# Ledger of designs, part 46: designed miniproteins, single chains, continued (2)

Each design is a single chain, and the fold is of that chain. pLDDT is the mean over its residues in the fold that is shown.

## One batch from the design tools (miniprotein)

Design m5570
Fold by ESMFold2-Fast:
Structure m5570 (fold): chain A 70 residues (1-70)
Amino acid sequence: SAALEEALARVRALLAGAPVGAVTTPQEIADATGVSVGAASRALRELEREGLLERLPGTLPQYRVVARPA
């Protein structure tokens, strides 16, 4: 969807400046990029699927940067 594509582009731009090991949440991505929390959640899940992020254990949605985008 267009919303996911926009969210993915903005999250990739943020991750380009983030160190490996940085932790983020859907709310932090939404606040930083202006996308909805729902779009941010979908973007983070897709980037986890691509191997750029790792979901941390627990009830809160937290993701760690394991690779920076090319």
Scores: mean pLDDT 80

Design m5571
Fold by ESMFold2-Fast:
Structure m5571 (fold): chain A 101 residues (1-101)
Amino acid sequence: ASPEETVLEGEIDGIKVKVTVKSPDPESHKLATLLGSLALLVALKFKKPELEFEAGGSKEELLEKIKELLEELGIDPEEFFAMSPAERYQLLEELYEEIKK
């Protein structure tokens, strides 16, 4: 059976983040962790006490949401998607450290 829903919940420094991915496409669920990480960084950057959203549909719709979150963080989506997984991790870690200051 294909899972139709992935829910990511986290709380850091009193900020609550909940991301729900609803899609019959298994490739969409592989993006769930990236969506959760970007949502957390957006919530931290803008000092939002809670951030909850749903992302559904195709992989393309999830990529559009990821692009929106990257733009809110000041990251060029084309540059981000050209990076290796290690470079993406390093960029997000550096951004997290800057937001914490």
Scores: mean pLDDT 73

Design m5572
Fold by ESMFold2-Fast:
Structure m5572 (fold): chain A 91 residues (1-91)
Amino acid sequence: SEELVERAERLIREAVEIAIASEDEEAAAEQMEPLLEELGRLLESIEDEEARRRVKIAMLRASAEVAKAKESPEAAAEATERLEAQIAALE
């Protein structure tokens, strides 16, 4: 499932870039929604526990990166919560 992990990592990277670049949180959420849905489907398809763990770690790193890059504590918290909720929902 290396291809699935690579695809998941690309989706995570795109979501991070959208979250960091956006001044409009609602517009960012709309742009990220299809990426997060695809990420969820990919994780559901990954049967290898080690591969799943790598994707979850990548998501946690992404959450921290978004939080660090944002100047607004509220926007950073909401972006972090969204990514963490997706990680939790996949368990």
Scores: mean pLDDT 73

Design m5573
Fold by ESMFold2-Fast:
Structure m5573 (fold): chain A 63 residues (1-63)
Amino acid sequence: SSAAKKAEAEALFREGFKALLEGNTKQAMELYNKAIDLLDVSDHTKKAMRKAAENTIEAISKF
C-alpha cells in the first residue's frame, strides 16, 4: 500500500539521518536514495531530491 511505502521511506530517512550523525555520509546517502525511490513522485523529482540530499549532507557534514 502507499501508506506502507511511506512508512518504510520515513524509517529509511530516519536511519539515514542517524548514519549522517555518526559521520557515515556514504551510508546516509545510500539510505536516502532508497527512501526517495519508495516515494510516489516523478523520476525528475527523484533526481532533484537526490541532488538536494547530496548537497545537504555535504553542507551538514562540515559541522
Scores: mean pLDDT 84

Design m5574
Fold by ESMFold2-Fast:
Structure m5574 (fold): chain A 83 residues (1-83)
Amino acid sequence: SLAEAEEHLRRAREHLRQAIDALNQGNYQEAIRHAELAIRHAREAVRLARQFPDDPRARELALEAEILEGLAGIVIGLANLLS
């Protein structure tokens, strides 16, 4: 459902925030862990949203989730570079 996709998007946002917080604290292993969880939730949000291809809300949700996945990937790259 779109509600499930929205919940996964909310989880992805929360884990990305925690990943950035950990990165800022120099806790690179924790940053990677939270970023990986953000990617997992973002991918599930995309998968669920794509079940509603004609719904503009689902398209916007999938786009936001894809952006969050990319940002989490950048956090992983930075944590690996700085560790």
Scores: mean pLDDT 91

Design m5575
Fold by ESMFold2-Fast:
Structure m5575 (fold): chain A 72 residues (1-72)
Amino acid sequence: SAEEEAARTRELLNRMFELLSLDIGELFKLLQEKRKLKSPAEASKWLREKYGLGKDTPDILIKNNIVQELLG
């Protein structure tokens, strides 16, 4: 039903907002675990290579990319 679809959408949005509230270091730890990488530094390198991110990319944009990887 439309109500069931709305409920599922709200659950996904709530999880997204919870992840976005975490510090960038905690997000890299979660990405490390999901991708089975050796360290948060390797997770950072992997993300930057995948998305073509520069050294000076703002933290909010990096966090958004990590959250997309964790939810996808």
Scores: mean pLDDT 85

Design m5576
Fold by ESMFold2-Fast:
Structure m5576 (fold): chain A 69 residues (1-69)
Amino acid sequence: SMAQRTGERLERLRRLYSLSNRQLGELIGLSQAAVSRLLTGLRRGEARPSPEVRERLAKAFLTDPSVFD
């Protein structure tokens, strides 16, 4: 699913930049717990990032918000 692809892409970026869930949360304005819930929901295909979170991810990783749709 698109959500699973988004989850895999986000996990890859997090690992590539050696970010903890807390540090990723700092970049996108979420708590560590909220990041963990988002990543779990994306892996299950049960959640999608909000438009606000997609915008913050795009700014953090210098890409387009549609990458995280």
Scores: mean pLDDT 81

Design m5577
Fold by ESMFold2-Fast:
Structure m5577 (fold): chain A 75 residues (1-75)
Amino acid sequence: SVEDLTSDEARARLRRRLEALGIDPSDAAIRSATGHGAPLSAEQVAAIRAFQRSHGLPDDGRLGPAAIVALLESE
């Protein structure tokens, strides 16, 4: 859930999932993906869109609450 983002374990899991997508798992990259930092590269946006499509989510290229939940629940 989005509430899990407050835990260190949830942040570590999110970073690992982003790294698996080819996105830098830094705190700055997580902020960029969630709309709170600098814009992501076109390649990173494409990777997020591919993830969103594979999970039946709108492919807007940003990690909204639904996309974050899907990342945290992915195996």
Scores: mean pLDDT 67

Design m5578
Fold by ESMFold2-Fast:
Structure m5578 (fold): chain A 88 residues (1-88)
Amino acid sequence: KKEEAEKYRKKGIEYAEKGIQAAKDGNFSLAADYFEKASNYFKKAYELTHDEKDRLASAYFDLAARYAKQGNVEEAIKFAEKGLEYAK
């Protein structure tokens, strides 16, 4: 199932990057949705891998989604970037 974990990580990274772009564009609702999808993909990766990096990526994308929902774009992007550091 390691190939599935790689697919989940790739999708999570794609959604996180889309979330950052949506946040920069001022679309907070779309940014939150994308960050939530990114978090869910890394949760799925973590269930397969038990890799602490997958858990941390998921947690940071959850934080990014929460800040995006609040309209706090700077913090949303900051935490999404932290999630991407662990996602690599």
Scores: mean pLDDT 89

Design m5579
Fold by ESMFold2-Fast:
Structure m5579 (fold): chain A 64 residues (1-64)
Amino acid sequence: SDLAQGEELLREGERALKEGNIDLAISYYKQAAEYFTRALQKDPENVRARGNLEIALAKIRELE
């Protein structure tokens, strides 16, 4: 599902960040945000997708 793909990309972003690869982490967080946005287009009331989207966007802002 779009939600599950986004959550996997969030985990990959956190792993890249822990390894010091900032550019790769930003790329993963941006991809995660796209999947969470798609999940919300299909189910606008999905609290989990919305929360995860906010996390991904906050991480992108923090790292840029």
Scores: mean pLDDT 88

Design m5580
Fold by ESMFold2-Fast:
Structure m5580 (fold): chain A 130 residues (1-130)
Amino acid sequence: DIVRRNAEAARRKALDIVDTLRDSGGSAAEQGRKMAKSGIYGVGGYAAEALERAEKDPSLRPQMAAYNLAAAAVALDKALEDPENAKQYILNAYEAAFNAAKVLEMIPSLKDQGRELRELAERLLEAARR
């Protein structure tokens, strides 16, 4: 299943980057997990807000990236656990992952990881549209 393969790849990449941000954004990752678990439908809106905060304040970029990456991973877990409702969870995961990638691209040391995540998010969205 191309959707499952792309979801697993995006989830793995998001979690790898969260681990890289452990010291600079670790508490924000837990907040992102809690937000996504409280309501998957809210993930896109909160992800957009996190991007806006990162654009205004460079010191928040690791935290805002970790927040969105953790939220994306939770939404992808839901898609993998519930294939019948996967399309909705993938759309929410895409929003979080894409906005996280944008924040990562603003951090010079993580720019390449951000581009790779963006490519994975776009492939995931394309697979879900089929």
Scores: mean pLDDT 81

Design m5581
Fold by ESMFold2-Fast:
Structure m5581 (fold): chain A 76 residues (1-76)
Amino acid sequence: MSPSQLISQGMRYMRQGNYDQARRYFQQAIRSGSGSQRAISLYLLSSVQRRQGNFQTSQQYRDQGDQLRQQVDQQS
């Protein structure tokens, strides 16, 4: 699967409440995706953690996504 397809499948599982599968797909997208796709996948992992009540882990993923996004935005 392409990183975009991995993200789409992960989002589908997240909407179904299957957070274990959603997490696996987003982790695969981080490993195989571009910087922007990795940042998006980190934000989606943050959303999964928030929906499970893991607010501290959610914040950590969000901070990682923000940091990576800033690095991508700095590259001309």
Scores: mean pLDDT 83

Design m5582
Fold by ESMFold2-Fast:
Structure m5582 (fold): chain A 105 residues (1-105)
Amino acid sequence: GSPEVRELLREVLALAAREPDPEIRELALEAALLAGGLPDDEVALLALEGLLRALREPDREVRLEALRLLLEALRRAQELPTKEEALEVLKEAQKELEELLKRHK
């Protein structure tokens, strides 16, 4: 990955490692490594930005649901043959993340 992807991945991994909930920490670390391993820098940056938003969510239940949503989207994006398709999946996941954040107290 580019230096930008590496820097953002390092930040996400540091936040994930400091997560007190072991289930959330495991999901966050898996999602971060998957995002950092994506071949397209723009796709990887979008995914890592989503993970930062999820990890900064103060509600534990919302954070867990957000990370599960992003991990699912990342697994789908990894299987797609084009950058455009992967980017679309992650943009849809970002919209779902925004809706999730609005629904919770």
Scores: mean pLDDT 83

Design m5583
Fold by ESMFold2-Fast:
Structure m5583 (fold): chain A 96 residues (1-96)
Amino acid sequence: SLSEEARELAAQGQRALEQAVEALKEGDVEKAVELTAEALRLFQEALELARKAGDKELEGEILRLEREGLNRVLKAAEEAGVDPVELMREAVKKAK
């Protein structure tokens, strides 16, 4: 179903953000940007599928997971001495 596919894409997006946090801990900023960009694409696709399914509860859950995951990446960036604004700018550019 569209809702099941949306959940799987959101789970993949969450895993990508977790990997981005680990990349930042390792000092691999380029990999963190690429993984964050991948997550942004996956969450966008998940949201589109949830919307097509009319599953408003799932849409809200996906948005919450994206927000919480991105907040963890931003915190990891700050702890690694990386500018969170610049990281997000580069990730958004790559997510197109």
Scores: mean pLDDT 92

Design m5584
Fold by ESMFold2-Fast:
Structure m5584 (fold): chain A 75 residues (1-75)
Amino acid sequence: VFTSEQEAMQKSVDFFLKEVRKIGGAQATRVEIAINALEKVKASGAKTIAEARAKLSGEDAANVDDAISLLIASQ
């Protein structure tokens, strides 16, 4: 059972995963890394991105930051 904040976070991460999966071609490797990082965020059960990043390794946290940058750049 999730809190309302955890449920909102899970829905947000699911949305980001769908958007990242639409990016292809030359960004394929970067998309794979981004998907892996976002799936780790989802698995953390965190209420916020900051909480999730605190639970992740430095490499995984950096990959979350890159995933966000990739999503912004794809808009």
Scores: mean pLDDT 77

Design m5585
Fold by ESMFold2-Fast:
Parts: sequence; structure tokens; C-alpha cells
Structure m5585 (fold): chain A 74 residues (1-74)
Amino acid sequence: MPSAAEIAEATAKEHPDMSEETERVMLELYVLAEDGVPAAELRARAEALIARITDPEERAILRKFLDRVLASVE
């Protein structure tokens, strides 16, 4: 299974034009996942972080990233 870090790297490679804020949110989310926070806490923190992003396309990128990370952290 790919790690949260590998998923983050792949996402950044697929979306090179993402904003610095979106990249920072993605990095913060993968750090939380790597730290082993419970899925419920990760979801709650992710919703707060994604709410800072105003671009709907970048929000979609972060939600897809989160779904992949949550699928790997069972």
C-alpha cells in the first residue's frame, strides 16, 4: 500500500500548478496521517483545513487525496 507521503508526492506531480496554500494543507494532512491520528480526528481536521481553500478544483484535489490516505490508514 502506498504511504501517505507517496500519495502526497504523486498528487503534487499530477497537479504541479496547485497553490502553495493547497500544497501546505496537503502536507499537513499527510503528516497527521503519518502520525497515526484516528480516522475521525483526521477527517475533522481535514474539513477545517480544506475550508481554508477557496478554489473548488483544489478542494476536490484535497478531498481525493484525503480519501486515498484514509483508505490506506486502517
Scores: mean pLDDT 77

Design m5586
Fold by ESMFold2-Fast:
Structure m5586 (fold): chain A 90 residues (1-90)
Amino acid sequence: MEEEAKRLVEEAERLAREVEELARQGAPDSTLVEKARELIRVAEEAIRTGDEEAARAAAQAVERAMKSLNSAQWRELEPEVQRLGELLRA
């Protein structure tokens, strides 16, 4: 991985861990959704580097964090998740 792509992956993994921790602590839906949006934005940047390993790692970080969310939180993030999926298919 190029240095920038590696940095973005590390940031995405850190954000995913933060989402998981906040979910365990019972943080408010708004807090979890906003942190998950930040994660998705970082993942989009990692994908846009064109590094396939970085794209895969960032997508896995998002998927892992999303498993910690309930259905209502998931619905709030549906547009961002759909956009991320489109970037991965392009």
Scores: mean pLDDT 82

Design m5587
Fold by ESMFold2-Fast:
Structure m5587 (fold): chain A 85 residues (1-85)
Amino acid sequence: SSIDIHRQGSRLYDQGRYSEARDVYDRLVQDYPNSVYAPRSMVARGMMLYQQGRYDEARQVFQRVIDRYPNSPVVPSAQQRLQQI
């Protein structure tokens, strides 16, 4: 399920397994684009990129959340993060 995939990504991130966390989050967005966890996984990925200093890539991910999921409850968070870059 999309919630289990999102939780798996979060656990990998907490373990410092960033490449694996990214792959899991990207898979969730690809396989479950209509899940409430898809925009949440994109925000998590954007935060990972931001923490790694990859600001241009983080900006692109946050913008995609706003563009693809305008009605998602994570949009205000994505907008705020985008302004910080």
Scores: mean pLDDT 84

Design m5588
Fold by ESMFold2-Fast:
Structure m5588 (fold): chain A 88 residues (1-88)
Amino acid sequence: SDLREAIENYVPGKLKNRDVITALYTAKKLGYKDEEITLDLLEGYLSLSKQGFIYDPEGLEQFYEEAEKWYEENKKEVDEIIEKIKKQ
């Protein structure tokens, strides 16, 4: 999947893929612990987020911006989550 490829090619501190950032943000916002976050979970929540905003492209863009801001404030935690997923 595109999400898997983005994770496998990830360089610490340099995550640019908005879909990966948004899926991670969604999982964290729903209360998942870092160790509970899997690639399958991220693919599921990315799909649900895109479906939820199918008639609201401005709301989707705002959600992407919120997720990107969260990522800039939490890069170290995100790096640790991605490294764990890469080992699965």
Scores: mean pLDDT 77

Design m5589
Fold by ESMFold2-Fast:
Structure m5589 (fold): chain A 95 residues (1-95)
Amino acid sequence: SFHEIYERLLEEAGQKDPEFAKLMEEVRREAKELEEKIIKETGFKFRVSPLAVLRRRIDESARAGNKEEKARYQEALLKLIDITVEAFREARRLG
C-alpha cells in the first residue's frame, strides 16, 4: 500500500540522515498533538500533515530571524515532498 511504501522510504531516508529521522519524529508527534488539540477545542475531526508542521516551523524561524533553523526546516520539507512523490510513484507502479 502507499502507507507501507511511504513508511519504508521514510525509514530509509532516516537511516542515511539521522538528523532528518529525529526531526520527522518530532514533527509527526507535533502534528498528532495539534490534531488532538483542534478536535478538543472545536469538536471537529481534523487532520494535520507533517508538511504543515514543517511550514509552520519555517515561518516561526523566519519571524525569529533564525536563518539556520529556517534552512534546516526548508531542506526537511523538500526531502519529505520527494519521499511523498516517490511513494506515490511506486504505489502507482505496483497497482
Scores: mean pLDDT 86

Design m5590
Fold by ESMFold2-Fast:
Structure m5590 (fold): chain A 94 residues (1-94)
Amino acid sequence: SAEVEAALAALERTEAEFEELVQEYKENPSEENKELLIEAIKRLVPQLLKLAEAYPSPEVRAKVAALFEKMAEVLEELEEFELAEELRKLAAEL
């Protein structure tokens, strides 16, 4: 459906924005930039969950789950292990 295609396009844009934030942190690693990246992830997670709830297609759920797994990997690199585990659990429930 057009709505599912729009949701998938929005997810691809969100993934690209997330990857840009990760690159910005890697190019200029500081405690402040680490906190900004963690806060960005915390803001994106509820938005992505709402998107998966609004468009409950297997393709949208799989894309959100994959993005949560990518976010969890980055959080593990930042030593945010508890938040990473929470995201992996959310991904498994999608």
Scores: mean pLDDT 87

Design m5591
Fold by ESMFold2-Fast:
Structure m5591 (fold): chain A 97 residues (1-97)
Amino acid sequence: SKELEALKKIADLFVEGVEEAARRLGLTPEQVEAIRKAVKEYQDKLIEAYLKGKTREEIMEIRREFLEKLLSIPGVTLEDVARILGISPETLKRLLA
């Protein structure tokens, strides 16, 4: 569908933007690739959740898993994740609670 194509294009642009932000922060190529993969998986899960009519609770769990994956990358800090996502560290901490 045209809507699904539009969602995939927006998702791809978001992945590219996050990857570029990670590079600008001076993260290693290995960290940048791990972030890119996590963001791509997150966007794919969000599109699937949209198509399957998933609940707000299920969407919040997908988001939590994504944030936990980013924080599990060796040498990537909470401050790095917050900057890459364009949010404050305080907001990121609330999303993990």
Scores: mean pLDDT 85

Design m5592
Fold by ESMFold2-Fast:
Structure m5592 (fold): chain A 74 residues (1-74)
Amino acid sequence: SPEERIARLLAEADRIMAELEKLLGPDHPLVQQLRLAYDAVRAWIAAETDPERKLRLAEDFVAWLRQVLAEVRA
């Protein structure tokens, strides 16, 4: 279901955020900015009533986090 896919994507986002925090430290400016962005995206997903739009928001956010992690690791 879209709800189960969203839950898996948000779990992946949590793992990427934890990895970024481990690499940079919890007080790093980028980590703080990403936490704010993640909180905003979670609020947008919670407010969205269309399951397919919720899924797309989660997919787009995780894709962006994957790119940020790759750039930090480079």
Scores: mean pLDDT 86

Design m5593
Fold by ESMFold2-Fast:
Structure m5593 (fold): chain A 98 residues (1-98)
Amino acid sequence: SVELTPEEEERLAREVGKALAEFLGEKVNDPEVAREAIALLDADTPENRARALELLRELHAKYAALPVSAAERAAFAAELKARQEAIVEEFLRELAER
């Protein structure tokens, strides 16, 4: 088992948040808002976290409103899950190599 420090948990949450922003931006065809959210998460301050969360909520609202079939929605959910799992696995791999 791998134990995460609070700093490592914050780093992981940030990486997962950036992957979510990229995914949502791709699916709603709004890459500029996604890039802004990612840049805010990279320059991590409380104000930037709050702004990034607002942009993520905007992207998520657009994503939820996409006129796609139930099958396409399920495929998108599976893709997002795979992307998030890959981020977590890579993060844990880096910790194990310390």
Scores: mean pLDDT 84

Design m5594
Fold by ESMFold2-Fast:
Structure m5594 (fold): chain A 115 residues (1-115)
Amino acid sequence: SEIDELIEKAKKTKDPVERAIYYLEAARLALENGDLERLREIIEELKKSSDPVIQEAAEVIEVALRAYEAGHTDLALRLLELYIESLKSKDPLESSILEGIAQLVAGVITLLTSK
């Protein structure tokens, strides 16, 4: 229900950054609840967007999902929290630094989750 409310807000939002924030908050809540099916539905919806901000949000959620499936729930949630904060900050320099951190974390997760 709370996840559905966040998705509804995202769909009603015209600004891609605000839309991404609502979807990221919905994804975080899905991970907190262990609702991986709902999380995958969110990812699939975001990947259909032509907006680069929405596409990047989908990639971050996929990285968080991989961390979660590898047993790193705390890392998955923290990644989503940091990325949401970067989008809310409206500081371009802080956002660029956090994007760099997200890419580094994604690389580490890929190494940890690769068999």
Scores: mean pLDDT 78

Design m5595
Fold by ESMFold2-Fast:
Structure m5595 (fold): chain A 59 residues (1-59)
Amino acid sequence: SMLEEKVREALRLLGLPESYAPAVLERLRATDGRAPAPSIEDILKEPDPVLRAIALIKH
């Protein structure tokens, strides 16, 4: 799906392994996308790789 492609691209840009993709997809499907778009600084400050990938996708 298009969402899976976005997840893989976000992980690639962050230098994270594709093995994180299922966790990122599960979190994206569980959370409402109505939150304000995160800033670059918010992405860089996120210590959790899964949440960092989600923040990049929502940016």
Scores: mean pLDDT 75

Design m5596
Fold by ESMFold2-Fast:
Structure m5596 (fold): chain A 81 residues (1-81)
Amino acid sequence: MEVTEEHIERMKEEITEYLKAKGKEELSEEVKEEVARKIGELFVETLKTKEPSSENTKKLAQEMLEIIEKAWEEEQKKKEA
């Protein structure tokens, strides 16, 4: 199963909503697209190789949040330069 443009756009919306809920600035469109694609690929790979379980779902959610938080931190550091 491939990551489609629709999946990428949905992930971009989720990233934007997550950051807004935390009172953080939005990621640039370029960084947001890369993060969304990376998360989409991780999700597809996990579904192919792992049994669906509450433990695997929790781990996947945690990894997704870590990807978002790291990308946001890196972009903030670039803005300081």
Scores: mean pLDDT 73

Design m5597
Fold by ESMFold2-Fast:
Order: C-alpha cells, then sequence, then structure tokens
Structure m5597 (fold): chain A 84 residues (1-84)
C-alpha cells in the first residue's frame, strides 16, 4: 500500500483532532523519508520513519482516532529496515 495514502489519512485525522502541529510534522517527515529513499540512505530512511511514527503517535495522544493501523505499519516498516 502506498505510504503516501496512509500519511495523507494521518494528516487529515490530526487536523480533525485540532492538532495542526502533528499534521505539519507528518507532512515534513514524509518528505524526508522520500528524499532518503531516493538517495538509498537506509539510516536516513530509518530516522525519517521514526520521526513520522513519533508525529502520528503524538496525534493519537492528542485524540486523533483511527490511526492505530498507520502506527502499526510504520513500526513494521522500521523493523523491516533494521533487519537488513
Amino acid sequence: MPLEMLTQAAVTRAKKAGDNKSADEIRKSSRELEESEKRGDVEGSLKALQRLLDAVQRAVDAGATGLQPTVDELKAAIEKLKAK
């Protein structure tokens, strides 16, 4: 599944919860991930995925609902990259 779709859903849900700061961090971290992946930078991609996870988790903590599948997918992506 395109990570972009999960990221866009997370931005929408964070905004609905009134957490514009987390919505902005989700967008920024998604761009950092894309740039790191284009460079083949595994370490940079891991850092960007961790920042993205932290931003999504912050939105959940602020009351955004329906983001648990996104959190689970990001955790799985981090573990998969670490296993290389």
Scores: mean pLDDT 79

Design m5598
Fold by ESMFold2-Fast:
Structure m5598 (fold): chain A 97 residues (1-97)
Amino acid sequence: MEKIRQEVLATAEQLKALIEALHNGSISEPAAAIMEAGLGAPTVRELLELGMAPEELIELLDRVTERALEEGISAEEFLRRVEEELRRRKAELLAAR
């Protein structure tokens, strides 16, 4: 259980790093595409392009992380849930406009 928890936390830190790098432009397009594919989270970039603040994405990620730790799920399942929540948020933003 503790190892799974550490893997989820490490994965959450990778997602936060991606969000910040995309927002400040410190990552190249090929490097961003590789990280997005590896993390299964292409919707992060789409939400930033739609004008979502990086702080809002981090808050969303933290909420999913807390739930994942409570449930003891794997890092793979955590990434799946993050992408689902990001896609849901994208749909809400598009529906409100």
Scores: mean pLDDT 80

Design m5599
Fold by ESMFold2-Fast:
Formats: structure tokens, C-alpha cells, sequence
Structure m5599 (fold): chain A 68 residues (1-68)
């Protein structure tokens, strides 16, 4: 399903950045919180648009961390 694909992509991107070793303690906490929000939205069967918004927030955070 579209929700499963979004969650899979989000978790793969989060795991990759977490394994990179480039994160500060504050950045680690932020990525974990954003990934948690994605998984909470999925588990609670939130509308697809809500899940997409949470995934976009996580991906934007990852991109900002990698650009720094």
C-alpha cells in the first residue's frame, strides 16, 4: 500500500542517517522523534495526507542535517 511504502522509505532514510555517525546528540534526538511521529501516525492508521506530512518533516530534517 502507499502507506507501507512511505513508512518503509522513511525508516530506511532514518536508519541510514542514524548509522552515518555524523549526528550531534540534539540531531539524533530530533531524527528519533520525527521517525517516532511517522511510525505513530502509521500505527494509529492516520489519513494518508497526515502520514505524508510526517514523512516530509522527517525527510526535510535528514536533508538539512546532511547539508550542514
Amino acid sequence: SAKEELVKEANERAEEVLRSGILSSAQLDAVLAAAGAVNDAYRNNEPLEVLRAKVEELLALIDAVRAA
Scores: mean pLDDT 85

Design m5600
Fold by ESMFold2-Fast:
Structure m5600 (fold): chain A 93 residues (1-93)
Amino acid sequence: GIEGYGPAFLYIAKLSKDKKIQGYALDVAIKAMEGKLTVEDVLEALEIFSKSNDKKVLQEVLRLIDDMEVVHPEHAERLAEIRKKINEKLKKL
C-alpha cells in the first residue's frame, strides 16, 4: 500500500539540506506511518521535492515516480510533468 512510501520520505528528509524539504518530507512520512497518506499527498510531495537543489533528493524522487507510474498509471501525465521539472533542474546542477 501507499504507507510503504513512509521510509522513502524519511530517506528524502535525511538527504535534503533544505529545511523546508526536510520538514515536508517528515510530515508526509508521519502521515504515511499513520495510514492517512493519500495518492494526492504523494503527488504534491513529489512536486515539492522536485524543487530541491540536492541531486540525490532529485534522483530518489525519480525512482518514486517510476514506481507511481506502475501502481497509478491514471496519474501518468502529472508524473511526467514532475519528471520534466526534475530533469531541467538536474541540468542546472
Scores: mean pLDDT 85

Design m5601
Fold by ESMFold2-Fast:
Structure m5601 (fold): chain A 99 residues (1-99)
Amino acid sequence: SPIEEFVERVLELYKEYKEGKLTPEEVFEKIKELLLSHGFSEEDAELLAKALTEAIKLAVETKAPEEVVRRYLTAWAEAAFSERREELLRELKRALEEE
């Protein structure tokens, strides 16, 4: 499943970031590359990668259990890879503009 492959690869990035092996900028670039490889546009991939990188940073800061992170990533990926993508993108744009 494209969703399962995406979730496992992002979870690997979460673990490497948690271990101090990757910077937030490197996490962002790798997530963006993954989204582009799954056929997302450059604009959508950048916005989604930015939002997901911030979520990963928060998960590490709050010491979220891996099972909670996996569940979050699965729900997020299901939205991003579905008919709900446009809704998700609108919500993320609004959230980033209010930062």
Scores: mean pLDDT 82

Design m5602
Fold by ESMFold2-Fast:
Structure m5602 (fold): chain A 91 residues (1-91)
Amino acid sequence: SAQEEAIRAQLRELLARMRALAEAVRDELLAAAARGEAELEAAERAWLAAHRAELEALLAEMEALARQLPDPELRAAVLRGIELLRADLDA
């Protein structure tokens, strides 16, 4: 349906934003690792602190959209993925 297509398009846009944040974290951690273990840990903490609110907002928006997916298997898979990402954020 047009609504399902619109929901999938919005989820793809939010996933792209999440991916951009994850890639930025990866690049920062890689650069910090080259400087040493203490720098890696400091960079990880600083990045998470700076982006926690944005990550939580993106996850909440994705969860709200995922709950509207008509395919129960796809909906369950997407929601599980969001739950795992949120758990990692809280660790």
Scores: mean pLDDT 79

Design m5603
Fold by ESMFold2-Fast:
Structure m5603 (fold): chain A 69 residues (1-69)
Amino acid sequence: MEEEIRKLQEEVLKRMQDELGLTPEEAAKIIGEKIDELMKKRNVDFSKLTREQQLELIKEALEEILKEL
């Protein structure tokens, strides 16, 4: 799970930089904003989620960004 998410995060960061011309800092901010958006939509608090649920939420945010690229 964690290794898959790390690879997905690397792919998303690379594609955001290459395709959108974003800096690594700008790309990371967008990923964070997407995670926050999903938390608000699902009415969940990241700090109260299990490790597995946190990783699933991060994965979903990254997959959504990748689909929009």
Scores: mean pLDDT 78

